# Designed miniproteins, single chains, continued (3), part 78

Each design is a single chain, and the fold is of that chain. pLDDT is the mean over its residues in the fold that is shown.

## One batch from the design tools (miniprotein)

Design m10863
Fold by ESMFold2-Fast:
Structure m10863 (fold): chain A 90 residues (1-90)
Amino acid sequence: DDEALKEKIEELREEAKKLAEEAKKELEKGGSVERIVGLILRIVGYAVDQEILARQAKSEEVKKLAEEAREEALKLAEEVVKFLKEKEEK
């Protein structure tokens, strides 16, 4: 139901934010490119999950919440990619 969808949307939204912060910390530590790419792919995976949840939502409110969380996850992934490029160019 939509109440359960709201809870799942917020849970996945927070997980995407945590992964983005972990990816940035890994970059600062000089972590492996392979590990950072893996984290980026997981963040993009959360955007795909949010798209699926948006399609399952019955209410416009819950659908918009999932769509906003999807866009946020994609933006987080793009930010990590930009940080990775900056470190690779050194």
Scores: mean pLDDT 84

Design m10864
Fold by ESMFold2-Fast:
Structure m10864 (fold): chain A 101 residues (1-101)
Amino acid sequence: APVADNLTPEAVAPAGGTATVTVRVEGLEDGHYLVLRLTRRDGTVVDASRLVGGASGEGGELTFTLVNLQPEDEGLLTAEVVAADGTVVAAGAPTRVVVEG
């Protein structure tokens, strides 16, 4: 079964700074893809792919480097496995993103 599990409970960055988030991803099937969603403090949900300046990893653990984090990017980052039809089939506990001004 697909798994997306946030291994980083909290990511802290200065304004304009960088933080890393590690996600364990396992059991992806044909048509499955990984989405990073950021739910901001105001309830706005954004695609966090725009914040990714780099990704690395093997063996099912992926480390994403989030770059140019702004104060409005504070919130909860969730990794989700999405099927080809857009259905979320797995989601991990969120990473709390903190941006210090």
Scores: mean pLDDT 80

Design m10865
Fold by ESMFold2-Fast:
Structure m10865 (fold): chain A 60 residues (1-60)
Amino acid sequence: LPEGPTLGALTARGFSREAAEALVAALRESAPYSTRELGALSTDELRALARKYGVALPER
């Protein structure tokens, strides 16, 4: 998984790199997503997934 491009997309949406890395790792273990699929999710969908998988948002 090319984390660099995925992290860039997530940080552009307000995620910290730490939160983005944790979210990608959690989703790969629990629900296999491609980098493109994660990048296609809306910010709200990513926040919902982060909450569901216990990944803290950077500031909220």
Scores: mean pLDDT 64

Design m10866
Fold by ESMFold2-Fast:
Structure m10866 (fold): chain A 72 residues (1-72)
Amino acid sequence: SPMDQRRSAMRMGGRVIRYINDGDDDQARRVISDMMSRHSPDVVDRAFGMIRQALSPQQQERFDMIYSQVRG
């Protein structure tokens, strides 16, 4: 269901936050890539917005850099 897809994306978002907090950019990039491959752009955009809100400004810059790398 759409709600199950959203919950899956939010769970993956929690993992991204944890990896960024731990300084593990390689694992964060893998999860971000997985989210983009498995979910619709709308679901991904909402999850990414919530990730950014959970991060400090410095961590948001790191997230955006990693996301840029995944986009190519």
Scores: mean pLDDT 84

Design m10867
Fold by ESMFold2-Fast:
Structure m10867 (fold): chain A 68 residues (1-68)
Amino acid sequence: MTLTGGEILAAVLALATKESYTREELIALLTQVLGDEVTARVAAAEIFRELGKEVVSREELRALLARY
């Protein structure tokens, strides 16, 4: 199943209860949304590439969603 970046981020934000997420934590959330760990790893890598950071905040995810 293919989701847009906006759909993925909206679903992740609905599950996000912490203020910050490491790559591994974001992969776990994305795996719940996408149902596939390999796809989740690719999506997490793209999010971290766009942000240029190793840790993402819930607020940064909300700001990223505003672009989509």
Scores: mean pLDDT 74

Design m10868
Fold by ESMFold2-Fast:
Structure m10868 (fold): chain A 60 residues (1-60)
Amino acid sequence: SEAEELAREAVRLQREAVRALNAGDEATGKALAARSRELGRQLEALVGPEEATRLLNELR
C-alpha cells in the first residue's frame, strides 16, 4: 500500500541518515533525515498520527 511504502522509505532514509552522520558526512546525513521527516509527515497526512506511528514502529 502507499502508506506501507511511505513508512518503509522513511525508515530506510532514517537508517541511512544515521549511517552518514556516523561516517562524518553531516551534509548527507542532514539531507536524508530531512527527507525521512517529510515522508513521515506525508504518512501522517494519509493515515493519521496513530496509524503512522504503528507502521513506523512495525518497520523499525
Scores: mean pLDDT 86

Design m10869
Fold by ESMFold2-Fast:
Structure m10869 (fold): chain A 79 residues (1-79)
Amino acid sequence: NADELLKKGNEAFEKGDYLEAARYYSQAAIEYAKAGDVTKAIEALRNGALAALKSPDPEVRKEGFKYVKEAADAVNDAL
């Protein structure tokens, strides 16, 4: 469920696994949007973008932002 994906994103973020965090936050955003929770979907997208930005590796940031962009497109399609 969306809450479990958000929890996994938070755990990955705390461990410094920023790409994994961006991926889980992006998945949580899609699941929140499917459930009709627009506010939490947007918050999860923001958290995913922040996780991607936290990485010192530009390739990891680029890949993380791809997950967030794909999730943002899916969230828009679900609404």
Scores: mean pLDDT 86

Design m10870
Fold by ESMFold2-Fast:
Structure m10870 (fold): chain A 65 residues (1-65)
Amino acid sequence: SMEIEKKKEELLRKAEELEKKMLELANEAGDYFDAGDSAKMLEKGKQAAKLYQEARKLREEAEAL
C-alpha cells in the first residue's frame, strides 16, 4: 500500500541522515588518527559505530515492511 511505501521512505531517510553523521564522525576519527590522538580517534570511532548500528536497524525495519 502507499502507506507502507511512505513508512519505508521515512525509515530510509532517517537511516541516510544517521549514515551521513556516521561518515562525519568516521572522518573525524581519521583526522585524529593522522594527528596521533588515539584516545579521540577511538571516541569518534565508537560514536560512528553506534550510529551505524542505529541506521542498520532502521533499514532492517524498512525491509520488514
Scores: mean pLDDT 89

Design m10871
Fold by ESMFold2-Fast:
Structure m10871 (fold): chain A 93 residues (1-93)
Amino acid sequence: MEEAVQALKEAIRAMDEGKYDEAVKLFEKAIELDPELKGLAYTMIAEAYLKRGDYEKAVEAAQKALEIDPSNPLAQRLLKEAYRKLGREEEAA
């Protein structure tokens, strides 16, 4: 969908500009417009929450991405980093 791709592009730009709250909203909009983007969008939402310091929400978003694609190496790395930031390194193994 053209609108979903546009929302995704705007979300990526918001990430580059450090506008993590706006990026999350735009990634959520992309999911609503095209559910096939869930894996990518949840992965990027996890990164946005990590960059904001909202580590518990980063864990939740990364887990959602892994429910869609358990082999997603970026989502696995983001989940591990979020657990490390929370001091839960054992769960990052």
Scores: mean pLDDT 83

Design m10872
Fold by ESMFold2-Fast:
Structure m10872 (fold): chain A 86 residues (1-86)
Amino acid sequence: SAAARQQAIRAEQAELQALTDRLNELITKYLRKKNPDKEVTPEELAQERQRLLAEIGGIHAGDVLTVERYRAALEKVIAHLEKELG
């Protein structure tokens, strides 16, 4: 049904948002560990996120991505940062 399809889309968007929020949390911790005397700006967070998604996730700005490829890239970067942060 249309309602079931809409619920599935919302669930998928919620999962991707949760992964993005977790990634942003870990990047913020990583940047603070690197320079504890400096506040992390939204611009620095976005730049570091893009760098890590490219270097570890294998996705670049302007890439046409499937949801599956994007989710896999987010999960891979999250796993890397969790290992780095201990």
Scores: mean pLDDT 85

Design m10873
Fold by ESMFold2-Fast:
Structure m10873 (fold): chain A 107 residues (1-107)
Amino acid sequence: MSERELALEILDRIESDPAALPFREPVDLSKLPDWAKLIPNPLSLEEIREMILNGEIRSLEEFEEAFKQMIENVKKFFPSDDPLVSLAERVGELFERLVEEARKKLS
């Protein structure tokens, strides 16, 4: 199985989790106009999927970097007690488990 195929399988599994719902699509700038001003590298699960499919993400390591950036964007924009930060942390924990399992398959 290729790193690209593993990345897409991980992404599908993350998207199926209810905690991932707020992160599936790009941020609606009409509802959150300061997002574009404060977040230089905006990322959603949809945008990460497109980067994998178009070859901008070429490895499992680059996939991890993009995913971690998405989580850090949420933590940078929202206060630490925001429910969205809690959801981002849960999604990040699921991601780390799935990546560890994928690495075992490549070994």
Scores: mean pLDDT 82

Design m10874
Fold by ESMFold2-Fast:
Structure m10874 (fold): chain A 63 residues (1-63)
Amino acid sequence: SMEELKRLEEEADEAEKLGESYAKLGNTKLAAQNYEAAGRLYEKAGLNEKAKEAQKKADELRK
C-alpha cells in the first residue's frame, strides 16, 4: 500500500541519518550497518536510486 511505502521511506531516511551521525563520530561499522539498512528499506519502497546511494556509502566505509 502507499502507507506502507511511505513508512518504509521514513524508516530508510532515519537509518540514513543514523549512518551519517555514526560516520561523523568515526564509528564506521555502525555507520555502514545503518547505510545498508537504509538501502534495503529504500529498495523495498521502490526508491532504487536512493538505495544505490546508501549502499555505495556503506561500501565506501568498509574499504
Scores: mean pLDDT 88

Design m10875
Fold by ESMFold2-Fast:
Structure m10875 (fold): chain A 103 residues (1-103)
Amino acid sequence: SQQQIDALEARFNSTIDSLLEAIKEDEVLSERLKQLVELFKQKMSSMDPQQQLALLQKFEAGLDRIAEEISALTAQNPDLSPKEINRLLAEKVIELLEELLEG
């Protein structure tokens, strides 16, 4: 439903906003993420509601995989700073958005 799409889009926006705040000192990475988010939103606006829901669900599934990958990396590399972890997270979210835009 449109209400489900709106809720998932709000969650998407909240996740992206938190990540952008975490990487705001990295202007190049922030600009790249903002550009991909704009393209992702443009792609969603061209889709029917069923396609929009599926795309947002794929994003959430991708975030779950990234969280597991970051958790494994931090366990194996305890010397990683919060700044380095946030950079890795941002790079993986960028890769996820690029993959979703290619489909």
Scores: mean pLDDT 88

Design m10876
Fold by ESMFold2-Fast:
Structure m10876 (fold): chain A 68 residues (1-68)
Amino acid sequence: GAAAEALKQQLIERAKGLLIKQALAAGAESAEVEAIDDTTLKLTFVKDGKKYEVTVKLSDLPTFEVKL
C-alpha cells in the first residue's frame, strides 16, 4: 500500500544520508550514494584525490561503518 511504499522510500533516503555522513566523518572530501536495487546501495567517495566505490546491502547497514 501507499504507506508501506512511503516507509520504504524514507528508509532508503535515511540509509543514503547515513552512508554519506559516515564517509565524510571518516575523512572523505566528497561522497555520493545511488540505489542499485531495492536492497543494495553504491557509495562513491573521494579521499586524498582517489575515488573509491563500495557496495552496501541494506541488511548490513546497521553494523556497517566507513573506515578509510
Scores: mean pLDDT 75

Design m10877
Fold by ESMFold2-Fast:
Structure m10877 (fold): chain A 62 residues (1-62)
Amino acid sequence: TEAEKILEEKKKQAEDGRKKVDDAAGKSSPEHAESLRTGADNYEKRVEKQGKEEAEKVKKEK
């Protein structure tokens, strides 16, 4: 369904973003690495929440 497609795309987006952050964190100072990881965690949660809300919206109105 469209809802499943939205969730899958958001999951992939979060994974791709996480990989970029992990690469950057590995090459950064410990202070920057901690900040990047915190940002990545918040980003993943936000993307997942938005994906669920969008999927619910699609389910209600086709």
Scores: mean pLDDT 77

Design m10878
Fold by ESMFold2-Fast:
Structure m10878 (fold): chain A 106 residues (1-106)
Amino acid sequence: EIEKLEEELKKNPNDADVYIRLASAYLQKGEVEKAIEYAKKAIELTPPDSKEYARAYILLGRAYLKQGKVEEAIKAFEKSIEAARKNGDQDLVEEAETLLEEAKKK
């Protein structure tokens, strides 16, 4: 999967969705630093009111949480909630709120 996504990125280096998918794939593999790098790149490439921006912040928050960076994770989930609310994506709001509560438990 990762190899295929990296090939897609060579064809379109500004495709935020590919960066989001790479961040998710690296997070699943436990390569947290790479997940952070790709999530931040997706954030740079997306409008602050887009679903992609909200998803990228969820991935960034989850990666920070894996590193024990609880304050950074909380801030990332808050950014995701703000973006998802602006985009009208209630499912994404609920996902980010659940992750925020999990982070606050730590």
Scores: mean pLDDT 85

Design m10879
Fold by ESMFold2-Fast:
Structure m10879 (fold): chain A 77 residues (1-77)
Amino acid sequence: MEELRKEADKLYEEAKQHYESGNYDKAAELFRKAAELYRQAGDTDLANLFEAASNAFKKKNKKAVDYLMEQIEKVKE
């Protein structure tokens, strides 16, 4: 459980770097992988938010991405 969360958190940090660099497709892949790990760890709210963010990245919908990332930060803190 703890290790799954740590791995998902690392993927999230990597995904944020790709988003900041404009690599939306890579960010989408990393968010999807993080969502799966959060789901396995029992963090359903985070899993759902990361899945939604991955879809928003694929559609290059910056407003949706920024909104979902704000919700993720609120859940994580």
Scores: mean pLDDT 85

Design m10880
Fold by ESMFold2-Fast:
Structure m10880 (fold): chain A 81 residues (1-81)
Amino acid sequence: SLEEELEKEVEELLKEVGERVKEAEDQNLSPEEMIKLLEELREEVEKKLKEVEARLGPDSPAARYLRTLLQLIEKEIEKLK
């Protein structure tokens, strides 16, 4: 189903975000490089959130998780500025 396909895409995005952040930490990226990475990840999460809200609704678990992730990314960017 379209719902199952989208849920799989969300799970894959969450895994990708986690792996890219961990890799960046392991590589000791500068604050500037980390901000750039987090801003790129924020844009990817925002795009996926729009898709999820349109197809599954804003109250879906997937939409709620993506909104929480987006808030965490935004807080981390602010801490690095």
Scores: mean pLDDT 82

Design m10881
Fold by ESMFold2-Fast:
Structure m10881 (fold): chain A 66 residues (1-66)
Amino acid sequence: DKEFLEKLEKKIEEIEKEIKELEKKIKEAEEKGDLETAKKLRLEKEILEGIKALLEGMLAYLKKKT
């Protein structure tokens, strides 16, 4: 179970890195005036943030129940 929690924490960290990459791409698209690309990247970021929130919620629940 501790091993599973460590894997969850690692997955959350990986998603955080992807979110940071998307933030950079969003800024680049906005600087270029490519609003359509910026909007698509913002949606991808929102999806990843949602997944991260679910994983963080799962991690918190599991830590409380142990």
Scores: mean pLDDT 84

Design m10882
Fold by ESMFold2-Fast:
Structure m10882 (fold): chain A 89 residues (1-89)
Amino acid sequence: LKALTPEQIKKEVENAKKAIDGLIAELDRLSAEMEAQGKTDVAAETRALAERIRKLADEAYKKNDVIGMAVAVLGAATTLVASRRELAA
């Protein structure tokens, strides 16, 4: 297995943060669309999940935790899929 240098770890964490920021922005957009459709409870839940993911990502970013960042990306992507399904229903 390839050992990463501290500089490589930081770069991977920065790349993951950009991906997470983009996914969270999309979740915020979907939440607004849910509110526009009168789905206020699911919109609030989507915002709460986005904030939880943001907090986890920020904590992992401060620690240069590549695995924590990967978990945050997966969480954001999974929430996005669920939110799109809910909006379409």
Scores: mean pLDDT 80

Design m10883
Fold by ESMFold2-Fast:
Structure m10883 (fold): chain A 60 residues (1-60)
Amino acid sequence: RQELREMAEELLKRYSAEELLKLSREELIEELVKLGYDRARAERLLAPFRNGEEFIESVL
């Protein structure tokens, strides 16, 4: 959970909350990989979430 919050905070530095809510899970993984996160780890951690809205709501 803490790692998911850190990922969300890093994404919020580059995207508004509204833009993050519109991203698919696959798009979130690509953005996290661009931030230096390992793809397999990001895929595993984001597996329960279908999109950016579910992800952001889970970490708030």
Scores: mean pLDDT 78

Design m10884
Fold by ESMFold2-Fast:
Structure m10884 (fold): chain A 66 residues (1-66)
Amino acid sequence: SMELEKKAKELLEEGQRALKEGNYVDAAKKYSEAAKLFEEAGNMESAERARQLAADAIEKAAAAKA
């Protein structure tokens, strides 16, 4: 669905903004939501990339607590 891909791209942009602001937990949530929508749309490459971004944001959140 083009609508699912559009929403997923919006979530990627929101995640990127959160990441730039140092809000790593919010970034991880947005990237994870984007990955789910890309998967539902059948865009597995974008879904995998979004999951990798979410994982990286989770690691940054953990490092920021240390």
Scores: mean pLDDT 86

Design m10885
Fold by ESMFold2-Fast:
Structure m10885 (fold): chain A 82 residues (1-82)
Amino acid sequence: SKEEELGKLFQEGLIAASQGNDEEAIKLFEEAAKIAEELENYDLASLIYRNLSILYSKTDKEKSEEYEKLAQEYREKALQQQ
């Protein structure tokens, strides 16, 4: 299912990031973000965008700020679902 794929991609992204494989982590998190948005899983989308912001903070300040803004927007959407 897409839910199982989302969980797998998110977990693999966290593992890649923990190993310092930032490029692989970014790829996995960007794929996970697309599925989280499709499923309207706003809590997880917010967490994924937060991780992307942190990873990009090392190499691309503008992308880091863009993903931080997305993380905040999805956090607000998640609160409205409750």
Scores: mean pLDDT 89

Design m10886
Fold by ESMFold2-Fast:
Structure m10886 (fold): chain A 116 residues (1-116)
Amino acid sequence: MTEALRTLQEAVRAGDPRARLAVEGILDLKNAIVDIETGRKTPEEVLELAERGLEKIREAFPDNPRILAHAERAVEAIKKAVESKDPELKQKYIDEAWAHVDEIVREAAAELRARR
């Protein structure tokens, strides 16, 4: 388990509503990526879940341009993965989506530490 993820969970337990929104948004994005990898959901359901995750992250960190940029790029990568018929391009976009989600986790943990 990463230190960043522990920081987020500790902030949620401390009753920080922004931490709760951030964790829920991150989980929505992670679940959207997993649903692409497993093929268990329709493209529309995956995109609705990804957009829901993005809105929660926007509500949690409206003034953090780095977190917002990574969240928007994660959703863009998810859309490209869903639309890709080439298995190699699909995997590339899945990997890009995961990388952006990991950066959201790191930046969110740093933001929450700075705000006590």
Scores: mean pLDDT 86

Design m10887
Fold by ESMFold2-Fast:
Structure m10887 (fold): chain A 60 residues (1-60)
Amino acid sequence: SHMEELRRRVAALRAAIDQTDRELEEAKKTGSLTPEEIKSLEAQRDGLRAEVARAEAELA
């Protein structure tokens, strides 16, 4: 169903957010990325969070 597809999409997006958060935490800890690269990953994470909010609004 459409609701099952949306729930699966939310789960996938949340997994992607968790992955990006882990990469950001590791990068900040090790200094492996530039501030500009960190900002790029944070923008990507914010985009994923917006997609989750949109999908969850469709589920409500």
Scores: mean pLDDT 85

Design m10888
Fold by ESMFold2-Fast:
Structure m10888 (fold): chain A 86 residues (1-86)
Amino acid sequence: MKVTLTYKNLSPAEIEAVKLQAKELEEKGHKVSITEDGDTVTITIENLSVEQAIAFALQAIGLELEGHKVTITFDGDTINITITKS
């Protein structure tokens, strides 16, 4: 499976934290692509198991409970997660 994580309204420190998370996923052997556009960072992660992809969705639900806006959509074998920081 594939997961696309889009983080919006990030501080500079949060952008660096998201980039570090992406680097850690690459070091674990995942195929990761990163795009930065202002205060928005998009990470695309490929070659995930179903369980790994679901874990990303559960983490996003945790962020919604913290007051962030979260949208999760499914498109074929891809889970699209958009997180807007409050």
Scores: mean pLDDT 83

Design m10889
Fold by ESMFold2-Fast:
Structure m10889 (fold): chain A 75 residues (1-75)
Amino acid sequence: AKKEQAELLRKLSETYEEDGDLITAYFYLGLAYYLEGNLEEAVKYFELAAEIAEKEGKLEVAKKYRELAAELKKE
């Protein structure tokens, strides 16, 4: 289940990256790494998604993703 879900999330990330939606692409990559137990990479991609969201003026989305990354850093 988790392996199949992570694979689907990676494929979704590639699709959104091709469409130019880097915020969604990096969020799905972070989620895929989280399901694989790779917390360091999950944090990295959530922080990248938040940074791009902030640059686009999506402050609430950026805040949510930064809070998610911060929670994973406590693990």
Scores: mean pLDDT 84

Design m10890
Fold by ESMFold2-Fast:
Structure m10890 (fold): chain A 103 residues (1-103)
Amino acid sequence: SRVYSREEQEQALVELAERLGIPREEVDVDRVTPELLERAVRRLVLMGVPLATVARILNVSVATVSRIALGQLSDAALARLARENVSLEDVVRMLELLEEVDA
């Protein structure tokens, strides 16, 4: 997001990873990993966030969100999405949604 500093984006990635149970040694502060993306989408969907809301944040189809949540995408497809479609600004938005549903 145009509103978030780099430091805020990196902190959001660390906090999201911690909420998802990803060990600190597996966290890459410079990018969204396929594991982080899959676990984040799965957690949001399991906690009742609408598929359309997740799809809007990631700029993908609802069908793609469903496939991620159900583990139906290959590792190569997840890696491509994490690299090409998901920004650190999207990580901030996903963290904000998790905080809202955990409130």
Scores: mean pLDDT 82

Design m10891
Fold by ESMFold2-Fast:
Structure m10891 (fold): chain A 75 residues (1-75)
Amino acid sequence: NEELEKLAQEAAEELAAKFPLDEEAQKLLTVIVFELADRSKDVEEFKKKLAEFEKELEKLPQTAEGVRKAYEKVA
């Protein structure tokens, strides 16, 4: 789905800019955002999963482990 892939790329860039993540956490963030897109049937479902993921990221350390835990909460 080209639309979901484009939104995933934009979302990963926005989240990486918003959160002061190290290089490892930024790479993991990109992988996770694309995984959320792949698991979504449409743009609306992806946006809902992305919003929940961002909300969980705000509560967790700005590390690769924090990114993994945020994903675990929304997967």
Scores: mean pLDDT 80

Design m10892
Fold by ESMFold2-Fast:
Structure m10892 (fold): chain A 87 residues (1-87)
Amino acid sequence: SGEEEARRALERAVEASRRADEAAKRGDREEAERAAREAGEAAREAARAASRSTGKGTLLGVGGAIRAIGGAITAALAAGLGPEVAG
């Protein structure tokens, strides 16, 4: 039953990671920090939900969460923030 939760959390993580990257490119450090934090939190939630699921979606959910966390960290670093904001 964690598949739907993992999917929704993963979608939030990907979107927040994208917003963080765009905000960092604009020099909007406050938005980049907020979005990076959202992406990291959503990615962690997606990973936890995926680990409770069995089946094909589990591997995809974990992979997506890792990608989203990586994107959030990259955006945070580009904005001059530490990785703790995204993790």
Scores: mean pLDDT 67

Design m10893
Fold by ESMFold2-Fast:
Structure m10893 (fold): chain A 92 residues (1-92)
Amino acid sequence: LALELGEAIKAGDVEKAKQKLRQLVEQVGKELLELSKTDVEKALKLLEQAKELAVGLVTKMGKEAGLSEEQIKELVDLVTEQFEKAKAEIKK
């Protein structure tokens, strides 16, 4: 997934990048939801760290690939939204 995301961003395929980002964040969210059954505090800390890393990575890769500011914002907004959904599931 992460490699496919990188390829989509480099190709300027924003729709494919969005699809791969949704899949990647969903997978991370599921793994951290399982961790939360043992250690909720650790799961929440790792989720926040993963969100920060994902936003930074998407922004950097988007700029390097020559994506527009609007396209980069779409990817960052999607990442943020998906991680907030994962956080809500852990806090249930």
Scores: mean pLDDT 82

Design m10894
Fold by ESMFold2-Fast:
Structure m10894 (fold): chain A 48 residues (1-48)
Amino acid sequence: EEFEKLVEENRKRLPELARKAGLDEATLYAMMGDVDKAIELYRKKAEE
């Protein structure tokens, strides 16, 4: 599936995508399939 390709590409382009879109790391991790990390980041961001 395309998801596997995006995971590898997004993993390397994480800093670029974050800067360009201004997305939260949590959102990027969720897209990569790391739901656990995404939840943790969302929780931290919500606290701030």
Scores: mean pLDDT 65

Design m10896
Fold by ESMFold2-Fast:
Structure m10896 (fold): chain A 73 residues (1-73)
Amino acid sequence: MEFRDIVNNSYKNSKKASINKDKAEEIVKELKEASDAADVDRVKKLVDYIKNHGLSKEAAEILLKYADEIDAQ
């Protein structure tokens, strides 16, 4: 499953938003750092956190912007 699909599924299936704007920005920063370090286990943990927690609209927009940055590479 692509990162974009994970974000969209987390947003659509969320009955309660647990990830707010500030947390989404923190997750993006950690994903970039983990990707640069080739830390696959950390990337998986961050992705699983997104899957297991609901996204606010603002959080979803931030994570989708990061997905666009990945797709541009």
Scores: mean pLDDT 77

Design m10897
Fold by ESMFold2-Fast:
Structure m10897 (fold): chain A 57 residues (1-57)
Amino acid sequence: GEELRKELLEAIGKILDAIGDIIEAERRGDEEALEEAKKELEEAKKKLEELDKKLEE
């Protein structure tokens, strides 16, 4: 349904935000921020994978 599309777009948005945060943290040499951004990316990836599985059923 429409709600699933909204969740997919939100998950994609979070992935893009996390990637941006990773690039910025690497540029600054901020290892703590880099670790936090990588965790956000992994959480967003898991959510996207869950949504993808729902589409395949």
Scores: mean pLDDT 80

Design m10898
Fold by ESMFold2-Fast:
Structure m10898 (fold): chain A 80 residues (1-80)
Amino acid sequence: MKPLSEEEREKILETAVIAAATARLSGNDPRKAARVAVRHTAEKLGIELSDEEIEKIVDEALRQVDANPAAATARAHAAS
């Protein structure tokens, strides 16, 4: 098993941040949205992630949204 590349990890993390910020803005569960986004993006990239790795990326995405909600929301709007 090769470690996840930094570019692939950044792409997955960015998708999770966008999903979490969008869910928060829409009144949906941001953790659930981020988890779905991580799983879906990893599948699209052909990357196998453990449940632990998925949760680590989700936790990081939620920390980014919580640390600067305005910037995360702006990022979600830019990606839409």
Scores: mean pLDDT 78

